# Ledger of designs, part 7: designed miniproteins, single chains, continued (4)

Each design is a single chain, and the fold is of that chain. pLDDT is the mean over its residues in the fold that is shown.

## One batch from the design tools (miniprotein)

Design m12208
Fold by ESMFold2-Fast:
Structure m12208 (fold): chain A 61 residues (1-61)
Amino acid sequence: SLLEELRRAAENSERLAKEGTSAFSTVFRNQARAYRIAAELAGGTDDEQTQAVLQWQLDLS
């Protein structure tokens, strides 16, 4: 599901941030936060248009 994909993406970005010597660790932290916010939106709304936009953004990532 979209919610599961977004949570998995957040966890992956958090892992990359924790691996810790990356110059992009801040970018990965911000990406993880964005995915978690998107997951809360997807889980908290039955708006099909919002869910479609979130899926489209995930597919482009």
Scores: mean pLDDT 72

Design m12209
Fold by ESMFold2-Fast:
Structure m12209 (fold): chain A 99 residues (1-99)
Amino acid sequence: SLRQQQVKQAAQLAQQTIDYLKSQLPSLPDSARPLALEAIQLLSTAVNAYQQGDYDRAEELIREAARQLRALADALADSNPELAAQLRDSADQLDQLLS
């Protein structure tokens, strides 16, 4: 179905976002690290839900992760504007794939 294809694409982008955030963790200020870890956890849980065939749960968790990515981007806007922009783009892409 179209919905299953959208959730599949969102789950694939979620995995790419997990890998990217993990690569950035050592460079994050201590204040931003818990926000990044929460985003990774939400995205990882969403990917697992998708793999179990729970598309509703995966979609909900991806939307929660997109909100968390925007919160992380806001926290980084002054210290790392390039990373903040990249995180906002990732959140927007996740939301667009589920639209």
Scores: mean pLDDT 88

Design m12210
Fold by ESMFold2-Fast:
Structure m12210 (fold): chain A 62 residues (1-62)
Amino acid sequence: GDAEVQERLASATEEEIREAAKELDELIERLKKNKKNITQEELEKLEELAPFVTELLLREAK
């Protein structure tokens, strides 16, 4: 399960969520340019960061 991710999201500060969103945006931008192959480590980081972006959007919408 995503227990570690859930616990981290619950304790995450607004600053941490913002930083995670920025890192995810940078990874997506590299993908769009199709100039660099994503490594396994970068893919895992992308999956880890995605819930933080979702959380940010949910907090802004509510």
Scores: mean pLDDT 68

Design m12211
Fold by ESMFold2-Fast:
Structure m12211 (fold): chain A 71 residues (1-71)
Amino acid sequence: KRLSKEVQELVRKVYNEKDEEAKKKLEELGLTELVNSALLMRMADEGSEEAIRELAKLAGLSEEEIEEMLK
């Protein structure tokens, strides 16, 4: 419970604030995949098409659906 809330808060800080300490804490917990996901979400929010494509693929969208989302 507490660990889940702490992890969610760290992911949020990486995504919204680019917090390097939160990133290190997630990596120390062995949750590098969550750090990568948060960074991809941030890059997608900043307009990175590559990050948007990667996130959409992880969500199960087809290539055609991804192309439509990017337009």
Scores: mean pLDDT 68

Design m12212
Fold by ESMFold2-Fast:
Structure m12212 (fold): chain A 91 residues (1-91)
Amino acid sequence: RLEELEEALKELEKAEEEAKKSEALSKAREFSLLVVKYGIAVLKGDEEAAKEYLKKIYDLVKKYYIEVKKLPKEKAEELAKKIVEKVVEAA
């Protein structure tokens, strides 16, 4: 239901402000916000926005694995692709 996802988005945005104390926690919150935004775009039939949010999810996850987890770029890209696949599967 679209209204329920929009309310969840507002709640997650508030939680993101509180979570800025930890970089890892901040990245996890940003990921959650992007996943909800993707779900809203899918429900609205906004294919362009949905595609853009998937790209942002991929970039965020890749950056997290490289910068926070210190993984090699190739491994980070593989993990980011798997996570995007799971986000699409869950929607």
Scores: mean pLDDT 78

Design m12213
Fold by ESMFold2-Fast:
Structure m12213 (fold): chain A 76 residues (1-76)
Amino acid sequence: SRQQGQQLVQQTQELGRKGVDGVRKLASDRVSAQQLRDSTQQQLDQLVQQLQQYGDYAQQAQQIRDETLEKMDQIL
């Protein structure tokens, strides 16, 4: 349903924000920050896969994923 697709996009945005904030908090512990970055990527990839059946929402989730990973990689 459209509502389910929208909820998954919101979940993708929330996961992205938590990932970026978490990596920033771990800035002095590069190993833990990298592990959180990698875990966040895996979870975002799963959400993008779930959203593939929702067309436009899949594109939004992919964009959020790519922007989130870029931000985390800039912090690391």
Scores: mean pLDDT 85

Design m12214
Fold by ESMFold2-Fast:
Structure m12214 (fold): chain A 60 residues (1-60)
Amino acid sequence: NKNTKEAVEYFRRKKEEEKNKLSQEAAEAAARAFEDSPDLTEEQKKEGIENLDKKIESAK
């Protein structure tokens, strides 16, 4: 029960935090989505992540 309930609560908290800190967490989630996207080439994934990182740096 501990592993199941803790995993569910961790995921729920992660989703809630994503709403509250959309700028930073959304950027990290987008970077992950780039890597997991099957329609993008490895080069495009790398460029997407780098551009995303530059946007985060600019937003600071």
Scores: mean pLDDT 64

Design m12215
Fold by ESMFold2-Fast:
Structure m12215 (fold): chain A 104 residues (1-104)
Amino acid sequence: SSLPRVALLLGTAASSGLVDMLGAILERHRDQLNVRIPNDPLGRTIGAYALLSAAMSGQVEAVELLLRAGVDLSARDSQGRTLVEHVERYGNPAAVELVRRAAA
């Protein structure tokens, strides 16, 4: 996989709704959460990748946990789009509401 191990672990736990595992990974790797994924086509951070994965999968508890962990909602991708704009385009309605509220 071309993804960093921590991005793969966070994304998998987040998309699967494994909230306890996600929390444990976040506690251990909090300093990496807002680091850019090398060679990512969208220029995403590790946390943005995980949050978008959770949002697309309807894992609202995982979205809430990632927001509380401090995922940067203002970071722009390679096209100048924010994580909020990505979640609005691809996320489920409940995840969209949570992310909009956190960004307000």
Scores: mean pLDDT 82

Design m12216
Fold by ESMFold2-Fast:
Structure m12216 (fold): chain A 87 residues (1-87)
Amino acid sequence: MELEKLLEEMERKAEEIEERLKENWDDIEKTLEIVREALEWQLEQARKLAEYGLVGSSVRELLALPEEEQEARKKEFLEQLRKKLEE
């Protein structure tokens, strides 16, 4: 039951995030804020799913990294995204 609720919540929130990104595609700052929030939320959900063995090798590797390295990778991704959106 908890797992089913988690998966339903993830699907619904993913759709909400997609809609928000589509509405704000011309607003770089809002897009980056939405993506940052989405990444933080996805990482927390991935940790929960890892308890059930439902994550791929790449995600499991990311979760095994020290928190400092996980945070650095999130920042790097957001900076790369900003550059692409500004170009």
Scores: mean pLDDT 73

Design m12217
Fold by ESMFold2-Fast:
Structure m12217 (fold): chain A 72 residues (1-72)
Amino acid sequence: MAEELAEGAVRGAEAAEELLKQGDYAGALSVAGMGVKYGEEALRLDPENEKAKEGLERAKRVKEEAMKQLGL
């Protein structure tokens, strides 16, 4: 449900942030991409879900940073 997807987005962002800190930019990009998908789906089901907005924002931030580090 939306709450489970929102939690998935937050957990995905946290895991991606940790991979980014370890210098695993490809892993961070992959996991952050999954977090973005979960966050977008959660907001499609519940557009006002604050946890989904937080998770999506964090996942997008990690994805952008990982892409920058990879020269994408």
Scores: mean pLDDT 85

Design m12218
Fold by ESMFold2-Fast:
Structure m12218 (fold): chain A 85 residues (1-85)
Amino acid sequence: DKLEELQKQLKEKIAEAQRYLHQFAQFILKDLEKAKKLYKKAQQKMQEAIKIAGQISDDLAKQWQARNKFTEQQAKEVIEQVKKK
């Protein structure tokens, strides 16, 4: 079933994005360059997830886009705070 496959792929991409975000949080105060690379990987996986969500429904894609914008804003603020040290 195409829908079941898309739901599985969405769940897997979200899990990958969350894993990279967790690693970003762990490294942000220890290694800024590594943290930035991990954040970029998290954003890549999140964009892949949003694309899959869009194949399921436009509303689902919009929900994940809104959540991602919030996460992106928070990550950028933390990175800028660390740079000022």
Scores: mean pLDDT 84

Design m12219
Fold by ESMFold2-Fast:
Structure m12219 (fold): chain A 77 residues (1-77)
Amino acid sequence: MKLRVTAANGKTAEVEGEDPFEAGVGIAEALHKYAGVPLTPGTIFTAAMAAQGAIDGGVGTRSLAANEKGAGWAELI
């Protein structure tokens, strides 16, 4: 699957994964790099949940990738 991550500062990245957890790792890494979000198991888990939410909602759904201080959004592309 392919997802777009938009950080709270407006920076975007594309991430790919075979499952929501793999995509969630990519989301967490992008938010760490572009928005300074700590890269922890907790942040990876919340990013994986955001990936699942974007998949469940389909194209055009923005899933909030953060109880980590509004770190960003994930959407299916």
Scores: mean pLDDT 76

Design m12220
Fold by ESMFold2-Fast:
Structure m12220 (fold): chain A 68 residues (1-68)
Amino acid sequence: GYAEMLERARAWLEENREKIDPELLARVEAALDAVGAAIAARAPSETINALMGELFALLSEAQRAVRA
């Protein structure tokens, strides 16, 4: 479910925190918080899907930075 995915994303960020640019790290953390807040608020699926898309784009950028 979404909660498990968000937990794994947060764990990956903690393990790779020192390898990620601080500004990018802050943006990924903000996106994770936004998705979590939208789910807790029972936001429309369209809103959650849009926030998830932003989170995945930022995670992809962070993963590329870690792997470079």
Scores: mean pLDDT 83

Design m12221
Fold by ESMFold2-Fast:
Structure m12221 (fold): chain A 61 residues (1-61)
Amino acid sequence: APSREERYRAAVLGLTRWMVENGASRAAIERVIAWYAREMREAGIPEAVIREIEDEARALV
């Protein structure tokens, strides 16, 4: 089974890619990334991993 970190990475990157493909604004995408960053912090995901996921998601925009 995928780890919690792998599940969050897949969810954030999958949603970001879907949003880009469907014409979402950068502002809307940044709000979603920020929301997931908060959720990951509350879930105890390390800040280094959160930063990596944020950077990967932003690279898709």
Scores: mean pLDDT 87

Design m12222
Fold by ESMFold2-Fast:
Structure m12222 (fold): chain A 107 residues (1-107)
Amino acid sequence: KAEIEEALREVEEAAEELKEAALETGTESGRALAELAEEVKRLARELAENPTKENIQKLASATAATGVLTSATVLESKDEELAERIREATLRLIEAVKRLEDAVKES
């Protein structure tokens, strides 16, 4: 129970960092990435409340899409420091999602 709450908090924090960095790009892909980060946060909350295989698959799919869109967003960014922040935030989000998935499977 506590492990799920902690993992969810890590997902929410990582998603917010990704959203903020993505919006700083001012690009179309950055806006789409920010929306996807919000969707990952929503799906993570849904998984924490209702730990089903379907909700695990939905979260995993959205997280994978986030990785693809991050690649596009960093290619469009002319700011190398911002591109690195987006890469780091995306890796943190992917890792946090994996911890949440593992926590719900062990419950």
Scores: mean pLDDT 85

Design m12223
Fold by ESMFold2-Fast:
Structure m12223 (fold): chain A 63 residues (1-63)
Amino acid sequence: MSEEEWAEAEFTLYLIRAVVAEKAGDYDTAIETLREGIERFKDVLPESAKTLEEALKEVEAKK
């Protein structure tokens, strides 16, 4: 498995974790997870990091 393939899998896990937290009403955990994901992927998967940034803005608006 390449480092890129592993990073894509890890990105998916960050999305799932954030969605689960948001659905549970735990917006603080969702925001923290998204922020961590953005920092993790900003250089490795910039388009994926941008998706997390958009999700973060949406969750922050709901809180």
Scores: mean pLDDT 80

Design m12224
Fold by ESMFold2-Fast:
Structure m12224 (fold): chain A 119 residues (1-119)
Amino acid sequence: KEIEEYLKKVNEAVDRLKELLERFGGDVSAADRLKEAAYGTPEELDRAIGDGGEALQAVADKAYETERKLRELGAQSPEAGREAQRKIDEIRSTLQEAADAFNEALEYAEKVVELKKKK
């Protein structure tokens, strides 16, 4: 029952992470690997964690580049500045949600692996 409930939480967090990664044109396969790793060995989970962290960092790098471009566009007028700030806040919020979803998937996947390791 506990393993099934944690797997459900992993699936929900992975689905949320995939949705957020898609907003940045990110590779969603890393999120799928986290979901698979919850059914596997500790070594498979460690690899999936590394892959997921790398994918999230790539998305963060793209977000930082986009923020820089938005700041340059925002320098053109006060109206452009307000629109740029709104988009920057949206990007930061989405990136934070993606990081939170990744961490949630990781936490529940580790709990599933630990429970299976004891049984």
Scores: mean pLDDT 76

Design m12225
Fold by ESMFold2-Fast:
Structure m12225 (fold): chain A 84 residues (1-84)
Amino acid sequence: PEALIRNLSREELLLLIALDAQLEAGKFSEEATMRSLGASRATIRRALALLEQLDDERHRLILRLRALNDLSIAEAREILEKMK
């Protein structure tokens, strides 16, 4: 599962973190995510499909990947806050 997202860019990783947080909270909106991140509908759908492949531990896997991409928990939280 980690290998599936290991080579993601910082922007792609932020998209996964944001989508995971929105799904966890039950507040997912494709339209709002497109506006906030400037991501295409196809990009969002690809990211959602990838999250489905990460199973019930996707949150833990995303947090581990932030460490591999030198993204701190504080940075991840700040970015999620800005994407409200």
Scores: mean pLDDT 62

Design m12226
Fold by ESMFold2-Fast:
Structure m12226 (fold): chain A 96 residues (1-96)
Amino acid sequence: MDEVMLGIALIVVGIAKWDAEKGRYEEAAEFVERQIKRLKEMGAPLEALAVLYDTLADIYEKLGKTEKARSYYETAAQLYEQAGNVDKAEEARKKA
């Protein structure tokens, strides 16, 4: 896996969780969505994208947007599975 891109994804998760703890859920969601787009353009590994979609789903759940949260958890699970991370895929599916 590209450790640098995964590292960037984890930093994005940290920033998003910090914004969410302050009640800034909409700003956190927008930030994560922008980083997903950028990382996709850069050819980020599937696991890095999965981490971001999982985080985005958590934020939409906090916003009460259950349908969007479920969709993003399912996307994260598929990406984790394709990346070979079965344990993380199962965790994401349980949240959907």
Scores: mean pLDDT 84

Design m12227
Fold by ESMFold2-Fast:
Structure m12227 (fold): chain A 68 residues (1-68)
Amino acid sequence: MSPEEQQKLLDEIRDVMTKYLEKNEPHLSDEEIQEQVDNIVSYLESLLKEGRWDLVEGFLQTVKELVE
């Protein structure tokens, strides 16, 4: 996977997770939502560095289904 493809995946995950948390966790502040998203993205970036792109893509597909 190219660095550009990796960044695109992480950007999509950030957007989708933010939407998911805003919709399903209305009691969380914007700051708390961003902290949750930042933690998830950091973990997934670590998986991409280890070559586990399959897990990162699987995560994105799962969250997209929950938002759409």
Scores: mean pLDDT 81

Design m12228
Fold by ESMFold2-Fast:
Structure m12228 (fold): chain A 99 residues (1-99)
Amino acid sequence: MEELKKKIEEFAEEVGLPKEVIEEIKAVAKGGELEELYNLAAEILYRLDPSALEELDKEVKERAEEMAKFSGEENRRKYALELLKELLERVEEILEKKK
């Protein structure tokens, strides 16, 4: 989690997001703000490639819906973490190929 938050901050700075967004990332409390971190990472991906975010959201939604049939809402916490990782992976790939 600490590593993911740091990556989000670094990516936000690298893509040139407003200082306000970077401050929000810094303000996110350590150890429980997966949804906030996800939202910030999604904003970074949206700035780089809105279509990539749309594709990822569709994939995650289908996967989450299938799991929800069997295990209920506790799986949302697990999916929040996996979704965050996938968002950051997509951001890193796009940045490597140029912003």
Scores: mean pLDDT 67

Design m12229
Fold by ESMFold2-Fast:
Structure m12229 (fold): chain A 71 residues (1-71)
Amino acid sequence: DGERRALERDRSVRGADVAAAIPDIVESLKELGKLSEEQVKALEEAQKELERNPEMPIGEALRLISKAIEK
């Protein structure tokens, strides 16, 4: 139930933390050949959006990243 989300909020993980992790994720996936140029660009755009909203809840931030990866 909501306890998993409450535990995640308790760790204070927010959009700023997710934005900081994006470069490492992009580098790792790019080296593995798992990421297209379109996906890299979409993740860069998602990072900019998270930088504008550093207090964005992690659930919303993860949805933004998932949407970028679907490109």
Scores: mean pLDDT 70

Design m12230
Fold by ESMFold2-Fast:
Structure m12230 (fold): chain A 86 residues (1-86)
Amino acid sequence: RDAVLARVRALLDELLAAAEAGNEERAFALRDEILALLREAGLSEEVVRRVDRLLGDLIQAAMNGNTARAAALRDEILALVEEALA
């Protein structure tokens, strides 16, 4: 479980950096990688769909330069994943 959470954090940080750089293609590829990792870890489809929506919002916020909103969405995603992995 801890290994999955560490990988999600790493991928999420890469996604945030890509989105902040305006690299939408890479941000979406990293989103798909995170969602696949969560499914492989056995998270429910309901949780995966919530993370998917939050990742979409995070990518848009980061690309628009809304760093405060992107940071809040990152924290919300991590909290949701941590609770689902417990």
Scores: mean pLDDT 86

Design m12231
Fold by ESMFold2-Fast:
Structure m12231 (fold): chain A 80 residues (1-80)
Amino acid sequence: ERKKVSAQTALALTLIGGAVEAELKGDKETAELHLKAAKAVATDPKKAPEYVKEAIEALEKVDPNMAKSIRELMEEFEKL
C-alpha cells in the first residue's frame, strides 16, 4: 500500500513538474495535458495510463529527458 501510494505521488508530482516546464516554454497544450494526467493519477488510477502516455508524447518534443523520467515512474506505478 505505502509503496504504491509513494509511486503514485511521485508520478503525479513529476507530471506537475512537466506542466510547469511546458508552461515556462510557452507550450500551454503540453502543460494542460500534464495537469490532466496528474489529476487522473490522483483520482482515477485505472485510466491514468492513457492520459500519462499522451502527456509523455507531447513532452518528448519539449524535454525528452523529463519525458523519459515520467515513463520510468509510470512503469514502476503499473508494476504495483
Scores: mean pLDDT 77

Design m12232
Fold by ESMFold2-Fast:
Structure m12232 (fold): chain A 75 residues (1-75)
Amino acid sequence: SDELSALRGLSAGLKSVGDTETGESMEKVRDSAFSPLSDIIAESAKLSLRGARDAIAAASPPALVRRIEEEARRL
């Protein structure tokens, strides 16, 4: 659950920055999300993970949300 919330928060943070930057930043966030949980937590501090969590569920494509869920479970 923490892993899933962290990944969703990271993606929500990127989407809040804007569509143009979301694509470029996704690889960096993806690499962080596939790192140890401690790395995700460190990055989440910058992205205000807690506040962004609900936003990703409303704004993200279903495919992206599902991918984040699967990868979070692998952490």
Scores: mean pLDDT 53

Design m12233
Fold by ESMFold2-Fast:
Structure m12233 (fold): chain A 98 residues (1-98)
Amino acid sequence: MDALNAELEAETEKIYEKLKKENPEAAKKFEELLPETTSPAQRLLLALTAPLYVEIEKLKKEGKSQEEIEELAQKFLKENEEKLRAIREKIAAAKAAA
C-alpha cells in the first residue's frame, strides 16, 4: 500500500514542478484545491486537471455558456484519456492486491 501511495505522490510532485515552470496559474490552482483532496490518487488527478480548472474559470469570467465549458472539459478528458486510464489501472491493481 505505501509503495503505491509513494509512487502517486512522486508523480504528483513531478507534475506540480512542471506546472510551476510552464503554467504558474495551474500550479496556484492546484495549491488552492489541494486541501480538499483526501487521497494520493485525488491529488494526482487534481495536478493533471489543474490547467482545466484555470481555463474553466477564465471562460466563466468571459461569460461563456455552461455548454461551452462542458465542451472544453470533454476535450481535455479525451486528450488526457491515456494518463487517466493509467491512474485508474494503478488504483485497481492496488485494490486487487489488498
Scores: mean pLDDT 76

Design m12234
Fold by ESMFold2-Fast:
Structure m12234 (fold): chain A 70 residues (1-70)
Amino acid sequence: SEKEKKEREEHLRISEKAAKAAREALAGLPERVAPSEEELQAVRDERSAVMTEAATKARKEELEEIEKKK
């Protein structure tokens, strides 16, 4: 029960940090004007990739920090 609670809290914390990193990475990108549907899709794909990379990095860093404190 207590172990399950700690595992859920860790998972939630990791997810929150990943989500925050993704939002911050997206907010740091310049606004782009996309004149065509194809360019709009390319911008969406680029932003999605940046968010995924930031989230993955934040998740890895948090996991390493948790491991270090064990």
Scores: mean pLDDT 76

Design m12235
Fold by ESMFold2-Fast:
Structure m12235 (fold): chain A 90 residues (1-90)
Amino acid sequence: AAREAALARVAALDAEARSLGPALREALAAGDWAGAAALLRRVAALLREAAAVFEEAAPALGEEARRVAELLRAQAARYEALADRYAALA
């Protein structure tokens, strides 16, 4: 059903975002600001994709899904801003 499909897509996006964690930690430890910026932009893109899934599925998930989408977009914007700051240091 639409609800199950949406939650499965979000779970896959979350798993992909979590898989980037070790690479981001290593980039930051190495002072690889360009690499850290690229990884943060990738996480932001995954959060925006998850937000779109929640927004598209709002009729099946309920109105709370739109609030979750807004929070995910806000988090993505913060990661993009951080990525821009790291890119400026590279």
Scores: mean pLDDT 88

Design m12236
Fold by ESMFold2-Fast:
Structure m12236 (fold): chain A 67 residues (1-67)
Amino acid sequence: MTPEQIEEALALAERLVDIYKKMFGLTDEEKERILAEARELAEAGATPQEVVDHTLKLIDEIIEKRK
């Protein structure tokens, strides 16, 4: 991926985390962890869709754990 594509994928991941943080009260530490994993995937050549899907999976796991 180009550096611009990596930045775009990470911007999408951060937007998703911020939306769910406002709705479900994710912590700053959880946000940092999710975005760190998103960055590693993007730098490893994952598509923007794969980065988004992984981000949503991590958010879902955190929300379910709080039941």
Scores: mean pLDDT 79

Design m12237
Fold by ESMFold2-Fast:
Order: sequence, then C-alpha cells, then structure tokens
Structure m12237 (fold): chain A 62 residues (1-62)
Amino acid sequence: PTLEERLAERRRLLKTKSAVPSPVAASIGRTLNAIGDEVDKNLEKVKKGGKLEKVRVPLVPA
C-alpha cells in the first residue's frame, strides 16, 4: 500500500468515527489540543535561546 492510501484510510475513519456520542469527549479533545499548542510554543522559545519563566497551560477538567 502507498502513503496516499493510508492517508485516505485515515480520513475515511475520521469521517465514520468523528461522531462524538458525548460532548464531554469533544471537550477533552479541545483541551488536549490547546495544551499541545502551548507546549509547542514553549519549546520553540527555548530552542531560539528564549527563557521560560512561568507559563501556565490550560487546566484539564477534574
């Protein structure tokens, strides 16, 4: 199989399994994405000789 076929398969699976049965699951997904974005930004700052002082990430729901 080719890489294109694997990408198409992933898109099809996302289409069929993207229906979130619960809004809680969707909320968790958004929180995880926000945390990932913050981590990436902080890593880029450090790599460019920046200094991490005090950074907060979004809190996950209990």
Scores: mean pLDDT 61

Design m12238
Fold by ESMFold2-Fast:
Structure m12238 (fold): chain A 60 residues (1-60)
Amino acid sequence: LSELRGLIVEELKKTLPGIVARAIADAVVDALRRGVPLQEILDTLSPAEQEAVRRALERL
């Protein structure tokens, strides 16, 4: 999960400020750790943010 967090931040920083990218990555990783389904987490994100998370998961 710590590796996934770093990858999500890297992908999100392409379009978002670092503080926002870190906040989103922290929220996604926390939700995954708590057992929230990936699709439910993605549904709360914009299309660009969803794509960033999917890219991060593919790199993991």
Scores: mean pLDDT 84

Design m12239
Fold by ESMFold2-Fast:
Structure m12239 (fold): chain A 66 residues (1-66)
Amino acid sequence: MKKIEEFINELRKWAEENQLSPEERASVDEIILTLEDMSKVYSSDEVAEIGKRMFKVLERHHRRRR
């Protein structure tokens, strides 16, 4: 499995395991779409690193709003 595909699967699993608001869920979906679009022009490794940075921001927001 490509590194980006593995990361997207982990992000989806995190979203299922955490009780997300509809707004947070929409944010996760937007990140996944952005990563999938980027993977068409950038390497899987580069996109996965960007995804990890985006996830850290999302995780901080989720913890703060809970």
Scores: mean pLDDT 76

Design m12240
Fold by ESMFold2-Fast:
Structure m12240 (fold): chain A 105 residues (1-105)
Amino acid sequence: SHLEKALEYLERAREMIEATKDEAEAERAAAEGEEILAAEGSAEIQAKYAALMKKAKSAAERALVAAQGLVALAREHVEEAMRELGIPEIDEEEFLRWREELLAR
């Protein structure tokens, strides 16, 4: 499902952020993220994050760009899942009000 793919991308993004603590791990994470973005990203995401990768000056910055790209992939999959489920959007105030209604009864 699109939600399962979104969760997978978010988990990988978290791992890439943790990898920024070490230069060798950051370089590996950046390379893995770039490969995922090239293989699974839309043309727009591929172009945007390839350009940002070229501007990055360190392994840690490249890993952070890769993590941001994976978060963008996760967002696209969440939006697709919401569309398939007929959920137009989640407003934070509406969600909190709905939660209060559930907790009241």
Scores: mean pLDDT 79

Design m12241
Fold by ESMFold2-Fast:
Structure m12241 (fold): chain A 68 residues (1-68)
Amino acid sequence: SIEEKVKEFLKKKGVETLDAEEFAELLTEIKGISRNLALKVAEIYLKDKGKETVDAKEAVEFLKKYPL
C-alpha cells in the first residue's frame, strides 16, 4: 500500500518529516517519474503550502490524490 511504502521510506531515511529532496526521492520511487520532475513537484508543493517539510500523512494524501 501507499501507506506502507511511505512508512518504509521514512524508516530508511531515519526521519519523521521529508524536505524537498527527500520528498522528491519518495515521489521518484513510488511514481516512477524522473528525479528532476519529482524535485520540481516537491518544491512547488512545499512553496504552495508555505512549508519546508512534508510529514507522512501529507505525503500519503498527496500520493493518493495523484496515484501511480
Scores: mean pLDDT 82

Design m12242
Fold by ESMFold2-Fast:
Structure m12242 (fold): chain A 86 residues (1-86)
Amino acid sequence: MQEFEEQALQQLDEMIAQLKEIAEKLKAGEISPEEALEQVQKIIQQAQSVIQETLEKLGSLSPQMQEQVRRLEEVSKATMELILAS
């Protein structure tokens, strides 16, 4: 159980890092808003799968997992707002 939670937390952390990298590349003009939108949507879908799998295996999200989900939602929203402003 602890190993599964650690893997899920790591995946969420990696997704948050990827969203931040997308935002930086978009600001630098290295990717288009269309490419950024596609990548963000894919990451959100992957995050939903991780959350669903965790709920199925553990029955609930730990406080630490709830905090990571909240952080991912905030970063996703900020990145989407940046894309729409571009």
Scores: mean pLDDT 83

Design m12243
Fold by ESMFold2-Fast:
Structure m12243 (fold): chain A 66 residues (1-66)
Amino acid sequence: MREEAIKKYGEATVAMFETILESGIRRLRAGEITETTLLLGEVAARVLPDSPLAKEYRALLAEHRA
């Protein structure tokens, strides 16, 4: 949950990784994909694994890898 992540990492860090995940989701939906952008999104998803954004990002990534 977002509140647990804020307690662990701090609000600014959580907001930064949420922004990375939102950007990654938009790029995946638009078909604008590079290996570098996929790696950045994967790092953000590892930092916030229980985030709804991380779950959406991983689902979209799996679709594009299929």
Scores: mean pLDDT 75

